# Designed miniproteins, single chains, continued (4): the designs that were tried, part 57

Each design is a single chain, and the fold is of that chain. pLDDT is the mean over its residues in the fold that is shown.

## One batch from the design tools (miniprotein)

Design m14087
Fold by ESMFold2-Fast:
Structure m14087 (fold): chain A 96 residues (1-96)
Amino acid sequence: KADEARELILEGVKYLNEGKYDEAIKLFEKAIELAQDDPVLRAAAYLVLGEAYYKKGDYEKAIEYFERSIELAREAGHPTLLDRAEKLLEEVKKKL
């Protein structure tokens, strides 16, 4: 499960970097399903899902997913993911 979720996140990030946001979103959503027992991997998947919506211009969904990433990263005790998610949330709120 976790290895498959990690592969999907990496593939999705490649699509995200190519501007293929809808393709990236589908991969990140699948990664979240597969990572249900891995809170760190779920936090990472929600973070990149939020980035995809942010780049697509859907700021409301980006906020929702960054907040979910923050919650999971905090619960998992992962300071690097928490810091990144908090900074991205602050950035997207400045667009509103």
Scores: mean pLDDT 86

Design m14088
Fold by ESMFold2-Fast:
Structure m14088 (fold): chain A 67 residues (1-67)
Amino acid sequence: SIKEEIAKILETRPESIEIKRDPETGEEYVKDVNGNYWKAEFYIEYLKEKKTLLLTEEEIKENKENL
């Protein structure tokens, strides 16, 4: 499910993800924290890129803190 994929990336509950279906095309759109709608696959790619950057920063910080 698109909702579950996004929730996994955001580390939140699937129920907290707001999805709207376009009645004309059947495409699913996701509402972001700013109230903007993204086509689900574009939002997933955006979040994956953002999480990758955050994970790298976290790895550097935790290694310095725990070593």
Scores: mean pLDDT 69

Design m14089
Fold by ESMFold2-Fast:
Structure m14089 (fold): chain A 68 residues (1-68)
Amino acid sequence: MLVARVEVHGVTSEEDARLAVETIRRLVSERPDVEELTRAGRELLARTGATRVEGLDADGNVIASVSR
């Protein structure tokens, strides 16, 4: 399945929000598969205050999810 959008939840720090936005923008531009999104999501959870990262398809269905 193709990832069309990525949502990052639980980020409260401005620095963490910027890092998440930059990481997701780069990832989405490369048309990631579910495995690549899952890996990037785990890295965001480890490096930021994020509690959950979700990958959505073009119809808005969650196709990948990583949480703490």
Scores: mean pLDDT 75

Design m14090
Fold by ESMFold2-Fast:
Structure m14090 (fold): chain A 77 residues (1-77)
Amino acid sequence: SREREAVLLGASAGVYRMKVAVALHDPKTSEEEKRKILEEAIEKLRELARKAREMGDERLARELEREIEWLEKLLKE
């Protein structure tokens, strides 16, 4: 169902959120590596936001787009 597909898509986004959180809080992760992880997360979240919109889940797409904006702001600093 559409709802089940949206849950799975959200779970996929959650994997990248966790990866970012771990990297940002791990003192062993270099600033260069943190930047790469942020860039990878942004790319993947953009892909997931596009899929959410294709599925008609505009709410999930907008939520993912807001997360992308926040990550992009972190990357620009």
Scores: mean pLDDT 83

Design m14091
Fold by ESMFold2-Fast:
Structure m14091 (fold): chain A 79 residues (1-79)
Amino acid sequence: MKNKIEAEIIVALALMEYAVAKSILDRLSKEEAIKELEETIERLKEYLKKAKELGASEEDIKVVEEAIKELEKLKKELE
């Protein structure tokens, strides 16, 4: 049960980081936005790895993976 709670917390942290990154992009220069996206993508990948190790649900894993893909797409559009 503790691992399930820890996995849920990690997923929530990943999604909060995703939401914050998306909310600030319009306030950043192109170069700052690219850097913020790169740093957030790497943090989300670390959270994804940890969530998988803790046994997060397939649904939660997919949500974090989709968040990472969306940030990677936004970064590519800015480049």
Scores: mean pLDDT 83

Design m14092
Fold by ESMFold2-Fast:
Structure m14092 (fold): chain A 64 residues (1-64)
Amino acid sequence: MQDLIQQAAALMQQGLEAEKQGDYEKAAQLYRKASELLRQAGDDESAEELEKLSKEAEQKAKEQ
């Protein structure tokens, strides 16, 4: 489970970097993947937060 949390953290960092570059489609995908890994690790609360970030990034992608 620890490895899943570490992988999710890495994906979250990549998603944040993608957002800073204006690549909201990539950011949304990375946040979604991180959320999935957190659910597998049993961290539903953090997974829900990343699902929200993914939806926000997806909406930003539609605005561009």
Scores: mean pLDDT 82

Design m14093
Fold by ESMFold2-Fast:
Structure m14093 (fold): chain A 85 residues (1-85)
Amino acid sequence: SDELKKKAIELAKEAIRLAKEGKLKEALEKLDKAIELLKQASDDPLEAEIVEGMALLQIGVGNVVGDPASGIQKAAELVIQAAKS
């Protein structure tokens, strides 16, 4: 539904804001909720799972390169883009 996609976008934007503030645990909690709402709103469960996997990869890459905030921000942008399509 459009209202679930809108909520997913809002939570992903909150995750970006929290990550920029260095509140990484809170950012990840908001991002996790955004991904769950995206999965519930998606007409294609496989597409939603691929977006989740790509988001988790960005978080992992950010951690490996020592920039977890950037990883969370990139993951959140993927969720926003998917929710807009």
Scores: mean pLDDT 86

Design m14094
Fold by ESMFold2-Fast:
Structure m14094 (fold): chain A 71 residues (1-71)
Amino acid sequence: MEELIERATERAIAEVDKLLAAGVSLEEVRRRFEELFERDLAIAREAGDEEGVALVEAVRAAVLAYLREQE
């Protein structure tokens, strides 16, 4: 699980950096990622995928912390 969280987090942060470099605002990047995480969480919860829920929650927390550091 830890390796999956690390890889998913690295990829998510790389995507954040790409959007910011393209001129997308911090607020818009946060909104887009929160919408994606909400959808992924709803799907995982409906499926009873406890590992999927934990993965999405961990990646979300890391991405939100990273975005806060960019402020």
Scores: mean pLDDT 83

Design m14095
Fold by ESMFold2-Fast:
Order: sequence, then C-alpha cells, then structure tokens
Structure m14095 (fold): chain A 50 residues (1-50)
Amino acid sequence: GTEVDLAAFGVVSVERRGGDLVFTLANGATVTFPLGGSAAELNAALQAAS
C-alpha cells in the first residue's frame, strides 16, 4: 500500500530536519528520508535499517 507502518519497523521517534524526516529505530539506527520520497523507498530504507 501507500501507507508505511512505522511501529512495525520499530520506529520510536520521527523528527523533521528542513526538507527531511529523521527516523530513530528501537535498535538505535537512524534513517534520513526526504519529505518528497515515495512510500516504497521509505519501506526499503526502513527494512534495510531494521
């Protein structure tokens, strides 16, 4: 789908930094993702970090 379940990936916080979102995961990893990015690209980035 077009929706991303952040909790399913273990995301514990999300912060906006200008044009980007910074996701912090329960495992301590961080993912920086542009606000204009697709749900598929975000899913791939979160899967790689999880």
Scores: mean pLDDT 78

Design m14096
Fold by ESMFold2-Fast:
Structure m14096 (fold): chain A 60 residues (1-60)
Amino acid sequence: KWKEYLLKKDYEGAVKEYEKEIKKDPNNAKAYYNLGLAYNKLEKYEEAEEYFKKAEEILK
């Protein structure tokens, strides 16, 4: 519980930071990709897939 809580809080914080980066620069493919990774770690797989697809579209 304690270790899981700390890891989950780190990923929730990462989501907020990458969301801020995307709001500042919506062409930042790396931020979309990292946001997808953070959602994947939070077991929010649908959101993770959506952000991975957005990162891929920007990289085209």
Scores: mean pLDDT 77

Design m14097
Fold by ESMFold2-Fast:
Structure m14097 (fold): chain A 60 residues (1-60)
Amino acid sequence: SSMEEEARKLILRGIALKLRGIGLIFEGELTGDEELIKKGEELIEKGDELLKEADKLLAE
């Protein structure tokens, strides 16, 4: 269905954002760049919001 396709896209986008966020946190830890760590945390939060929206679309 259209809702299942939208949910799939949200899941993929959410996972991608979380993976990028984790990468930025690791880079920030290695370089001592606290702004990179903060940016990574923000991306993880955005990814979690997308996963939450996907869950709502799949809930009956």
Scores: mean pLDDT 88

Design m14098
Fold by ESMFold2-Fast:
Structure m14098 (fold): chain A 72 residues (1-72)
Amino acid sequence: EDAAKLAAIDAGVDEDLASGRITPRQAEGERASAPGLLAAKKALDEGKTNVEASEIGRQAYEAARAALEAAR
């Protein structure tokens, strides 16, 4: 499930942040990019073209980034 995959990515990002492996800014970027990458892969798995999958991924990334910014 997409939610489970996103939760696993968030857990990994939280662990890296807690260990000092990444900065808070890098953690924010990883959280925003994960939905985009998952959306693009799902589109490809559903038979979308590479161009369509790239656009879907970009829109998901922008939406995730906007949601993170709005939460501030």
Scores: mean pLDDT 74

Design m14099
Fold by ESMFold2-Fast:
Structure m14099 (fold): chain A 90 residues (1-90)
Amino acid sequence: SAEQEKAEEIARKLYGKISEIYNIIVEKYPEDLVAEIRRLTSEALSEFQEAIKAGDWEKAKRIVFEFLEKLKELAPEISDLMDEIKEIVE
């Protein structure tokens, strides 16, 4: 479907941005915070991938937004970069 094709395109863009943010966090933040962010990232990516495979674009968007809110609490210094991800999903 058109929704599925759009979701897959957005998923590719999101993967790239999430990977970029993760690399910045790994370089700048202490190991305990990195471990927590890695856990949240792994969980969100797993749930997001399942939603995309199911064709549930609304659930996929919700997962991304909830993930970004959690990351903003842990790494407020990179909030602007996280907002770029939100714009990709919207």
Scores: mean pLDDT 75

Design m14100
Fold by ESMFold2-Fast:
Structure m14100 (fold): chain A 75 residues (1-75)
Amino acid sequence: MALDLIVEALRKHYDAPVEEVLRALQEAAEKAGVKIEVTRIELSGDRARLHLRITTPEGAGGKESFEVEVEFRLP
């Protein structure tokens, strides 16, 4: 459930500027009850790469986290 909300937010804003993507991710995280941290932002020409850490409230051993990289073109 939580992951589905985050994935849907990313798909909706895939072609959006960095600011809109970050806003959508923060809203999705709040709704899903998960924590999203931006660990690194890299800008290269007209491209942006975001490094994200997503932490869920539940896991087999307690807190679970995973890293996601998102790359998109700036307008």
Scores: mean pLDDT 64

Design m14101
Fold by ESMFold2-Fast:
Structure m14101 (fold): chain A 73 residues (1-73)
Amino acid sequence: LLEQLIAEAERSVELSKDDPLRTARAYYILGQLYEEAGDFEKAAEYFQKAADVAPESIRPELQKKADEARKKA
């Protein structure tokens, strides 16, 4: 169930707040789940949050995801 997966990902963010990689991954999953739900505004928000906390090596790809989701919103 999409709702349950979103709740699980939100819990993962809370549990991983001291680990930037785990936090970025949880935000990325939330972005994907909201994109699947058709909520492109929230998808963009979470992809942006993932980019903001992610290591420099993966940040550009996450930023691109956020920008693409915003265009669909």
Scores: mean pLDDT 78

Design m14102
Fold by ESMFold2-Fast:
Structure m14102 (fold): chain A 69 residues (1-69)
Amino acid sequence: SLEEKAKELREKAIELGAEAGLYYMLGSSYRLDPSLKKEAEEAFKKGDELLEKMEELEKEAERLEKEAE
C-alpha cells in the first residue's frame, strides 16, 4: 500500500538523518585538529549530502501519504 511505502521511506529518512548527525560530529571533532582540516570538510560535505537525501525521502513520503488519504 501507499501507506506502507511512505513508512519505509520515513524509516530510511530517519537512518539518513542519524548518519548525517554522526558525520557532523566527526567533522566537528576533526576541526579541533588543524592537520585534519580536509577530513573535517569531507565529513561536513557527507553530512550535507545525507540531509539532502533525507529531505527527498520525506517529501516523497508526504506525497504518498496524501495519495493514501
Scores: mean pLDDT 87

Design m14103
Fold by ESMFold2-Fast:
Structure m14103 (fold): chain A 79 residues (1-79)
Amino acid sequence: SEAEAAAEAVRRAVEAAEEAKTAAGQAGGAIGAAGAGFHGSLTPEGGRAAAEAAEEAAREAKTEAGKRAAEAGRRAALG
């Protein structure tokens, strides 16, 4: 039961992190749509590469500074 409780806590933390990433991505998309030509710089290939790089960087971020750097990198990759 301790293992089950630990697994549940981990799953909850992962779900919360994924939800935060999704919300941030949606907000970024909305901001980009409001900006002139932002979406014009996003191709399916470029968007996929940027998302993959951002996911890896965010996954390895263990500090607030690391997370902030990953976000900056994601924005740079997208435009």
Scores: mean pLDDT 51

Design m14104
Fold by ESMFold2-Fast:
Structure m14104 (fold): chain A 63 residues (1-63)
Amino acid sequence: SSKLEKVRQMVDEIVENLDGPEEEQRKLLEELKEYAKDVPEAAPLVVGAELLLMAREVDKEIE
């Protein structure tokens, strides 16, 4: 599905920008969540992206 491919691309963008600014990461996650509302098959990818960003935020906060 082209919609699922788009979700995958959005997740890839989040992963590629993991060392980037927190503001940009939050924006990318919000865009992913909004787009994925109509793509229930993408739910595992959305959850994975959320967990990945949460883990990155914990790492930054304990520095």
Scores: mean pLDDT 77

Design m14105
Fold by ESMFold2-Fast:
Structure m14105 (fold): chain A 80 residues (1-80)
Amino acid sequence: AEEEERKKKIEELKEKMKELIKKLDEMAEKGSDSSEAQKILDELVEVLEELVELDPEKNKVLGEQVEHYKKRKEKEEKLK
Protein backbone atom coordinates (compact mmCIF):
# COMPACT_ATOMS: atom_id res chain seq x y z
CA ALA A 1 0.00 0.00 0.00
CA GLU A 2 2.80 2.43 0.98
CA GLU A 3 4.64 1.60 -2.27
CA GLU A 4 2.14 3.55 -4.40
CA GLU A 5 2.35 6.63 -2.14
CA ARG A 6 6.16 6.41 -2.24
CA LYS A 7 6.15 6.29 -6.07
CA LYS A 8 3.81 9.29 -6.20
CA LYS A 9 6.09 11.24 -3.84
CA ILE A 10 9.16 10.38 -5.94
CA GLU A 11 7.41 11.60 -9.12
CA GLU A 12 6.35 14.85 -7.40
CA LEU A 13 9.93 15.44 -6.22
CA LYS A 14 11.32 14.72 -9.71
CA GLU A 15 8.94 17.29 -11.22
CA LYS A 16 9.91 19.82 -8.54
CA MET A 17 13.60 19.15 -9.26
CA LYS A 18 13.01 19.69 -12.99
CA GLU A 19 11.21 23.00 -12.36
CA LEU A 20 13.93 24.28 -10.01
CA ILE A 21 16.73 23.39 -12.47
CA LYS A 22 14.83 25.17 -15.26
CA LYS A 23 14.43 28.28 -13.07
CA LEU A 24 18.15 28.29 -12.24
CA ASP A 25 19.05 28.01 -15.93
CA GLU A 26 16.69 30.86 -16.86
CA MET A 27 18.07 33.02 -14.02
CA ALA A 28 21.67 32.37 -15.11
CA GLU A 29 20.81 33.40 -18.69
CA LYS A 30 19.00 36.59 -17.56
CA GLY A 31 21.60 37.65 -14.96
CA SER A 32 19.20 37.51 -12.02
CA ASP A 33 19.75 38.44 -8.37
CA SER A 34 22.00 36.05 -6.41
CA SER A 35 19.66 35.97 -3.38
CA GLU A 36 16.86 34.57 -5.55
CA ALA A 37 19.27 31.99 -7.01
CA GLN A 38 20.29 30.95 -3.47
CA LYS A 39 16.64 30.31 -2.50
CA ILE A 40 16.13 28.09 -5.54
CA LEU A 41 19.41 26.28 -4.83
CA ASP A 42 18.28 25.67 -1.22
CA GLU A 43 15.01 24.15 -2.45
CA LEU A 44 16.81 22.06 -5.10
CA VAL A 45 19.29 20.63 -2.56
CA GLU A 46 16.40 19.74 -0.22
CA VAL A 47 14.48 18.01 -3.03
CA LEU A 48 17.56 16.07 -4.18
CA GLU A 49 18.40 14.94 -0.63
CA GLU A 50 14.81 13.73 -0.11
CA LEU A 51 14.94 11.78 -3.40
CA VAL A 52 18.19 10.10 -2.32
CA GLU A 53 16.62 9.14 1.04
CA LEU A 54 13.54 7.61 -0.63
CA ASP A 55 15.62 5.43 -2.98
CA PRO A 56 19.37 5.64 -2.20
CA GLU A 57 20.39 2.85 -4.60
CA LYS A 58 18.54 4.12 -7.68
CA ASN A 59 19.14 7.81 -6.90
CA LYS A 60 22.84 7.50 -5.98
CA VAL A 61 23.82 9.77 -8.89
CA LEU A 62 21.54 12.48 -7.46
CA GLY A 63 23.70 12.43 -4.32
CA GLU A 64 26.62 13.59 -6.47
CA GLN A 65 24.41 16.37 -7.89
CA VAL A 66 23.60 17.49 -4.32
CA GLU A 67 27.31 18.25 -3.79
CA HIS A 68 27.44 20.10 -7.12
CA TYR A 69 24.50 22.36 -6.19
CA LYS A 70 25.83 22.94 -2.66
CA LYS A 71 29.08 24.24 -4.20
CA ARG A 72 27.08 26.45 -6.56
CA LYS A 73 25.15 27.82 -3.56
CA GLU A 74 28.47 28.72 -1.88
CA LYS A 75 29.52 30.66 -4.99
CA GLU A 76 26.23 32.58 -5.05
CA GLU A 77 26.70 33.46 -1.36
CA LYS A 78 30.15 34.93 -2.13
CA LEU A 79 28.60 37.16 -4.84
CA LYS A 80 26.47 39.02 -2.27
Scores: mean pLDDT 72

Design m14106
Fold by ESMFold2-Fast:
Structure m14106 (fold): chain A 64 residues (1-64)
Amino acid sequence: KIAQLQAQIEKLEQDIAELRAARDYVLATAPPEDAAHLSRLLDEEIRRLEEQKKKLEEELKKLQ
């Protein structure tokens, strides 16, 4: 169970990093209106994944 939580946390870290890279790409390449809209959606998704990661880290802490 601990190993499964660690694997899930690592995957979330990778997913967050990929979304941050996508946000940076959008801000650099998209038209201003699209960049504003898409970056907001990406920031919301990043926030959700960060919150999920925090919950898994708290659960892992309880098991140790």
Scores: mean pLDDT 82

Design m14107
Fold by ESMFold2-Fast:
Structure m14107 (fold): chain A 58 residues (1-58)
Amino acid sequence: MMERQKLANLVGQAMNELGLDAPEEEFIKLVKEKAKEAGLDPEEAEKMARKVIAEMKA
């Protein structure tokens, strides 16, 4: 499975856990923690999370 797909799944899990009303920084923090636990790059996870936030708020 491609790492990008794994990151997208982690972002989805974080959204489901916190909901759309959560502060952006709390969402990014959770995504980075989940990425570290899964052995993925937390910096790439942060980039993916910020992209998803931007798309949701557009």
Scores: mean pLDDT 76

Design m14108
Fold by ESMFold2-Fast:
Structure m14108 (fold): chain A 68 residues (1-68)
Amino acid sequence: DPLLEEFKKAIEELKKSKTVPPVGEFTPGERAAAEYLAEKLGIPLDKARVLIERFGPTEALVAAAKLL
């Protein structure tokens, strides 16, 4: 799946990155999605937020579910 390949690549880049892009204020929905991704993927919440901003909460959650 193209979405899964891009999502995996983004996760690996974020794990290897020495700098994390600054994250803005969380909406309740964005925070919930980011917390879910952080737990599922074993990454910090700020990096999970970057995935939400890049893919959108729905697409990121779908990709994470497929990685199960």
Scores: mean pLDDT 73

Design m14109
Fold by ESMFold2-Fast:
Structure m14109 (fold): chain A 87 residues (1-87)
Amino acid sequence: AALAEVEAARPAVEEAMREQAKTMTAEKVEAAVNRFNEAAKTIPPTAEQREEFQVLVQMKRLLVNGDAEGAAQLLLDHVRRQIARAE
């Protein structure tokens, strides 16, 4: 696809990610943390994977404290950084 088409779709992708973030629960985040730790036993994580792990840990902490909006915002900020690096 042309880069202009990808750029035009960015706001829609970010909005879709924001809606998905609203469905995140402490249990889902804890499961993701556990999967990361299990994978890390076999292959040392990259710097990017370690950054993702820290985001998951912070999200779990926010969700346990009842801050679902803060957890969703943290996830969205992480996804936006990944999109910016890929573009």
Scores: mean pLDDT 70

Design m14110
Fold by ESMFold2-Fast:
Structure m14110 (fold): chain A 79 residues (1-79)
Amino acid sequence: SSLAEKAEQYLKQGVLAYLEGDYETAAKYFEQAAKLAEEAGDKELLAVALRQLSKVYEALGDTEKAKEYEEKAREVEEE
């Protein structure tokens, strides 16, 4: 779907920002990717976006939020 394609574009932008060390921008792109993947019903893409958010929050030192996103990603994969 076009929503899944747009989510994939946001994932690419988020990865680029993450590699540049811009974790705040990376988080925003991955949040948009997760939202669009959820709207598209693409569980695989949603889990990827949620795991990327976990990595971003680990890089930011927010271990609690990182754990929350990792748990959400596992739940999506188990459903």
Scores: mean pLDDT 88

Design m14111
Fold by ESMFold2-Fast:
Structure m14111 (fold): chain A 63 residues (1-63)
Amino acid sequence: EFEDEVKVALALIYVGIANIDEKRGNYKGAAESYRRAADILSTVDPELAEEYRQKAEELEKKA
């Protein structure tokens, strides 16, 4: 019942960390955090998970 809410909250925390790392130029750290968010969201929102996974791949190429 609350599992999906907890997963969404955890994913948002990782997205927040990724945004901070990206702003600081830590593209590797940002990519890792986006991948973590995507993994969590894969069972709740697979479309959003794919978006974050693609963003992580783009940041990994920049790192």
Scores: mean pLDDT 82

Design m14112
Fold by ESMFold2-Fast:
Structure m14112 (fold): chain A 60 residues (1-60)
Amino acid sequence: SDAAREFARQIAEELLYSGASDEEIVKVVTAQLMREFGLSEEEARRIAEEVLEELKKAAE
């Protein structure tokens, strides 16, 4: 959902700017999406990975 992706983007962006690794960002975003939106681990991880890749592309 759009709300879940926006939430993931905000968390991922904060963690990325704080110097967290890609692995740490995906792990934290996945856990938060499961908690806040009730998503499965597979779906939450997929969104976390997609959002992180989008942020890395936007920074170029």
Scores: mean pLDDT 84

Design m14113
Fold by ESMFold2-Fast:
Structure m14113 (fold): chain A 86 residues (1-86)
Amino acid sequence: IAQGVADILNAIGNLALKRGDYEGAVKLYEKAIELDPNNADAHLNLGIAYYKLGDKETAIKYFEKALEIDPSNERAKKLLEEVKKE
């Protein structure tokens, strides 16, 4: 199912983030979101990848979207607060 493919793309994106391939991570998370627009983790991780690339404005948008999807996500709340205060 599309959900399963989105989960795999998100997982591969996480490996790219861990290896410092932030541009590769962005592409993988974007594909994950294309297949599953309500995947809060994919939005959160895409925000982290953009932040690592120095795009704080785009990172904020994705952290806000992650919180819109999952308001209980404490990691997204902390990251959004941290980036906005910088």
Scores: mean pLDDT 83

Design m14114
Fold by ESMFold2-Fast:
Structure m14114 (fold): chain A 97 residues (1-97)
Amino acid sequence: SRISEFLKEFKKRLEEDPEGTKKELLAELDKLSEEELAALFFNSVLEISFIKRKKIELDEKEKKILEAMEEIAKAAGELFSKRVIEYLKKLSEERRK
């Protein structure tokens, strides 16, 4: 439920102000939980894939939303991967002690 509300608010903000929403999220990504980062990444990737597969013609506003979504997805995915790798390194070190 909390993740659903988070994604709903994200989509609303992205449609109202794609560039401002992108800048704010990129500045505050470190404050997001692993669940929120994963949700942002997977939801964005699925939506981008749908648009590209359907060859949907986008207007200028929709193009800006797509570009913002692609940059947010990339940054969220990179941060999520970094946190997972750091967790796996800690587990490996604990097994060697």
Scores: mean pLDDT 81

Design m14115
Fold by ESMFold2-Fast:
Structure m14115 (fold): chain A 66 residues (1-66)
Amino acid sequence: DAAAREAQIASLRAAAEQLERLGATAGAAALRRLAAALEAGDLSPELAREVTAALEASEAALLAAR
């Protein structure tokens, strides 16, 4: 479903902007690369691991802000 994929890519880019505002610039870059890879239909295991780490770091930062 192209609409669902576009929504997911938009969500990844929005999450990247949030990570950048939190100072996690490397994580933001990883999410932007994932969004580009999804558009191209090409996803590497290395990029997938970077995205997972970036999302976990984002969650930890949000929890620490409580």
Scores: mean pLDDT 72

Design m14116
Fold by ESMFold2-Fast:
Structure m14116 (fold): chain A 61 residues (1-61)
Amino acid sequence: SIEDLVEKVEELFEKTEFPESWSPIEIGEHIEKELKKEYKLSDEEAELARLVAATLYQESR
């Protein structure tokens, strides 16, 4: 479900230390890549994960 995907993004985002030089786009791409590797996400789910991660980063700063 979308809620399960969002929870996975939030969990990985909280556990990951990002370099200060990284943009929201780079943060999103990193989370997408890691989740796609672990959970075999569809392309649509991967895109959603990337957008959620980028949004979380922008809102946290």
Scores: mean pLDDT 80

Design m14117
Fold by ESMFold2-Fast:
Structure m14117 (fold): chain A 76 residues (1-76)
Amino acid sequence: SHMKEEAERLLEEAERLLEEGERLLREGRLEEARRLFEEALRLALEALKVAPKELIPRAIGLVLRAIGGLLDIELA
């Protein structure tokens, strides 16, 4: 379905941004990492709105990863 395809697209983009944000965080590039985690969170939440039942756990997982990255930055 179109909603499943849109959810998958949003989740794939969120995952790419999380991987890059986590890399930047390891490099100490906190402001760049923050921007990527914020965008990844936005995309994962958009995916959750349109996700079929089978994609909900993946969407929730990416939301939690983004929040974790933002917390790591705030605590640094």
Scores: mean pLDDT 90

Design m14118
Fold by ESMFold2-Fast:
Structure m14118 (fold): chain A 92 residues (1-92)
Amino acid sequence: MLLEQEASEEEKEEAERWAREALERAEEAAAAGDVAAVQRVADEVAERAAEAEAQGLGDLVIHLTMVLMYIATLRTEVLRSQGRFEEHLKEQ
């Protein structure tokens, strides 16, 4: 919905910074082997993507979806490292 008029560029920069911080948190959680923490970050990004979609912010939706795909890759790598490979095959 197009009621965010001016400051759309500032909003994009803010969202990109937030997404970068979310990626950093996901990478830290993945490095720690914390699948639940990686999933929590993925859930936060998914919620933000849904909000962006509801607002008609297509470029932001695409960006957040790409971030989600990368977080999913991190989660898959943690599951593989923990011998939980079977779980990865069911969540694609």
Scores: mean pLDDT 75

Design m14119
Fold by ESMFold2-Fast:
Structure m14119 (fold): chain A 62 residues (1-62)
Amino acid sequence: GPLLAVVGRDYVARRPDELTLRVGERVRLLEEVDSEHWLAERVATGERGLVPKSALAAAGPA
C-alpha cells in the first residue's frame, strides 16, 4: 500500500497545488511526482496536494 510519512518541518504552500504542512502531521504518499515532490494526502483531512520531500522526516508502510 502507499507509504505513510511524518512531516519533519513546517512548510507553507507556495502554489495552489501544494499542501501547507505542520511538523508532526502524517501524510499518505500516493505518487512520486518528481525528484523533489510527492503527491500526498493529509491523513487528518483527506486533502491532497504536492509536498516537498525535504519537509518529510520519516516514511514507512501504511
Scores: mean pLDDT 82

Design m14120
Fold by ESMFold2-Fast:
Structure m14120 (fold): chain A 70 residues (1-70)
Amino acid sequence: RAAELMREAIRRAEAGDEEGARRALRQLARVLLGDRGPAIADALINNTAPPTPESLRLTREVMEIGRALE
């Protein structure tokens, strides 16, 4: 349910619940990339690692889901 997790992340971010938004994004990454997804999402959010093929793929898939929600 990637679209639902994306909507939850947006809703929580708009409400100022940064922790809830981060949790929803980590679950979204898990759905898209499997068990390593949450760690990749954390690295992107905190800018702790250079871009990897996996982090770029996550970014593209998040943008695709965002466009589908329009």
Scores: mean pLDDT 71

Design m14121
Fold by ESMFold2-Fast:
Formats: C-alpha cells, sequence, structure tokens
Structure m14121 (fold): chain A 69 residues (1-69)
C-alpha cells in the first residue's frame, strides 16, 4: 500500500468513529426522551463503544504502518 492510501484509510476510520459517537449521543437522547428502553439503549451504547475501541486499535495499526514508511 502507498503512504497516501494508508493516510486516506486512516482518515476514513477516524470519520467512522465520529459517526459511531454521534449514534451513541442519539441513543442517549432517545433514552432520556423515553423513546427506547433504558436497558436496551445501554446495551446498544456498550456495543457501539466496543466497535469504537476496535476501530481505535485499527487506527493505531495504520499509524504504525505509516511510521514504517
Amino acid sequence: KSKKELILELIAEKLRIIGLEIEIELLKEKKEAGKIDEEEANKKIEELKKEIEELKKRIKELEEEIEKL
């Protein structure tokens, strides 16, 4: 992979994290508004947090790969 390709992948993964963080905030709003069960909302928020941590791990791998170039 080219350095440019790795940098673009890094940016794309960072944007995905932002999207997931927005989804968490929307779930919190729905929970506060009583539109979703609190237990179900909390479960979904924890699932999304785990997905964010996996993406952060992938970002670290991409940053390390870029540094080796």
Scores: mean pLDDT 84

Design m14122
Fold by ESMFold2-Fast:
Structure m14122 (fold): chain A 67 residues (1-67)
Amino acid sequence: SEAEEYYQKGVELRRQGKYEEAVEYYDKAIKLNPDYGLAWGGRAAALRQAGKGEEARPYFEKFLELS
């Protein structure tokens, strides 16, 4: 699905250390499929890696809710 494609792009960007761009693609995936728990988890991980761990908390909680 398009949501899965955006999620995979986010994963690739996060692996490259492009955390801000990764967040944008995870947000695109979430917008298309709000129940896509992996996209919420990926967004949380990107925020934590960017040093924004407190901002990551609600996204990680949503990931756990959807697991």
Scores: mean pLDDT 87

Design m14123
Fold by ESMFold2-Fast:
Structure m14123 (fold): chain A 108 residues (1-108)
Amino acid sequence: MVKEKIEELLEEAREYIKKGDLEKAKEKLKEAEELLEESELPEEERERLLREIAEVKAEIYKKEKGLSEEEYKKYLEELLEKERAERELEREIEEAMERMKEWVESME
């Protein structure tokens, strides 16, 4: 229910971006962000919706600041690379912990 409402608000925000109504797009985006913050969604769903919110924010910023298509793509690439680096670090920590467990178990 809350998930569907957030997705609907994000679609409405994108429609306003296409129409050039950035003020209404920002209002819809803010409503989606507030609903997500107040929601108790599973981590997986929350991460997906946060990515969609970031994309809509980037599109609004592109329109508002008059960024070129190239500048927009660079910004998205940097955001995606940062997210990938954070997930990779999290995975490396998990793998290091697993290796330590195997090492300890092999010494017992």
Scores: mean pLDDT 75

Design m14124
Fold by ESMFold2-Fast:
Structure m14124 (fold): chain A 89 residues (1-89)
Amino acid sequence: MTAEEIARAATRAAIELAEKNGGKLTPEQVGRAAYEGALRAGASEEVARKAGELAVELARKNSLTGELSRTSAAIVAGEAAREAAEELL
């Protein structure tokens, strides 16, 4: 299991969630996607939790209206999951 695999799973989870929600996610939903994606890729609960926390923080910094597009959500979730995995693996 690599940081890249965890990041890819988080990105996919964010895309799937955005498609179900009309193409937009709140910071909290981006965090949930990063957490669920990391777990699905086989990350530990600690890595997944950190990925979710970082994704919420990054999403809040990068949203002017409190919502992110599918593309922005995917990038933020993937970057947060990669950072969490690199710190804890």
Scores: mean pLDDT 83

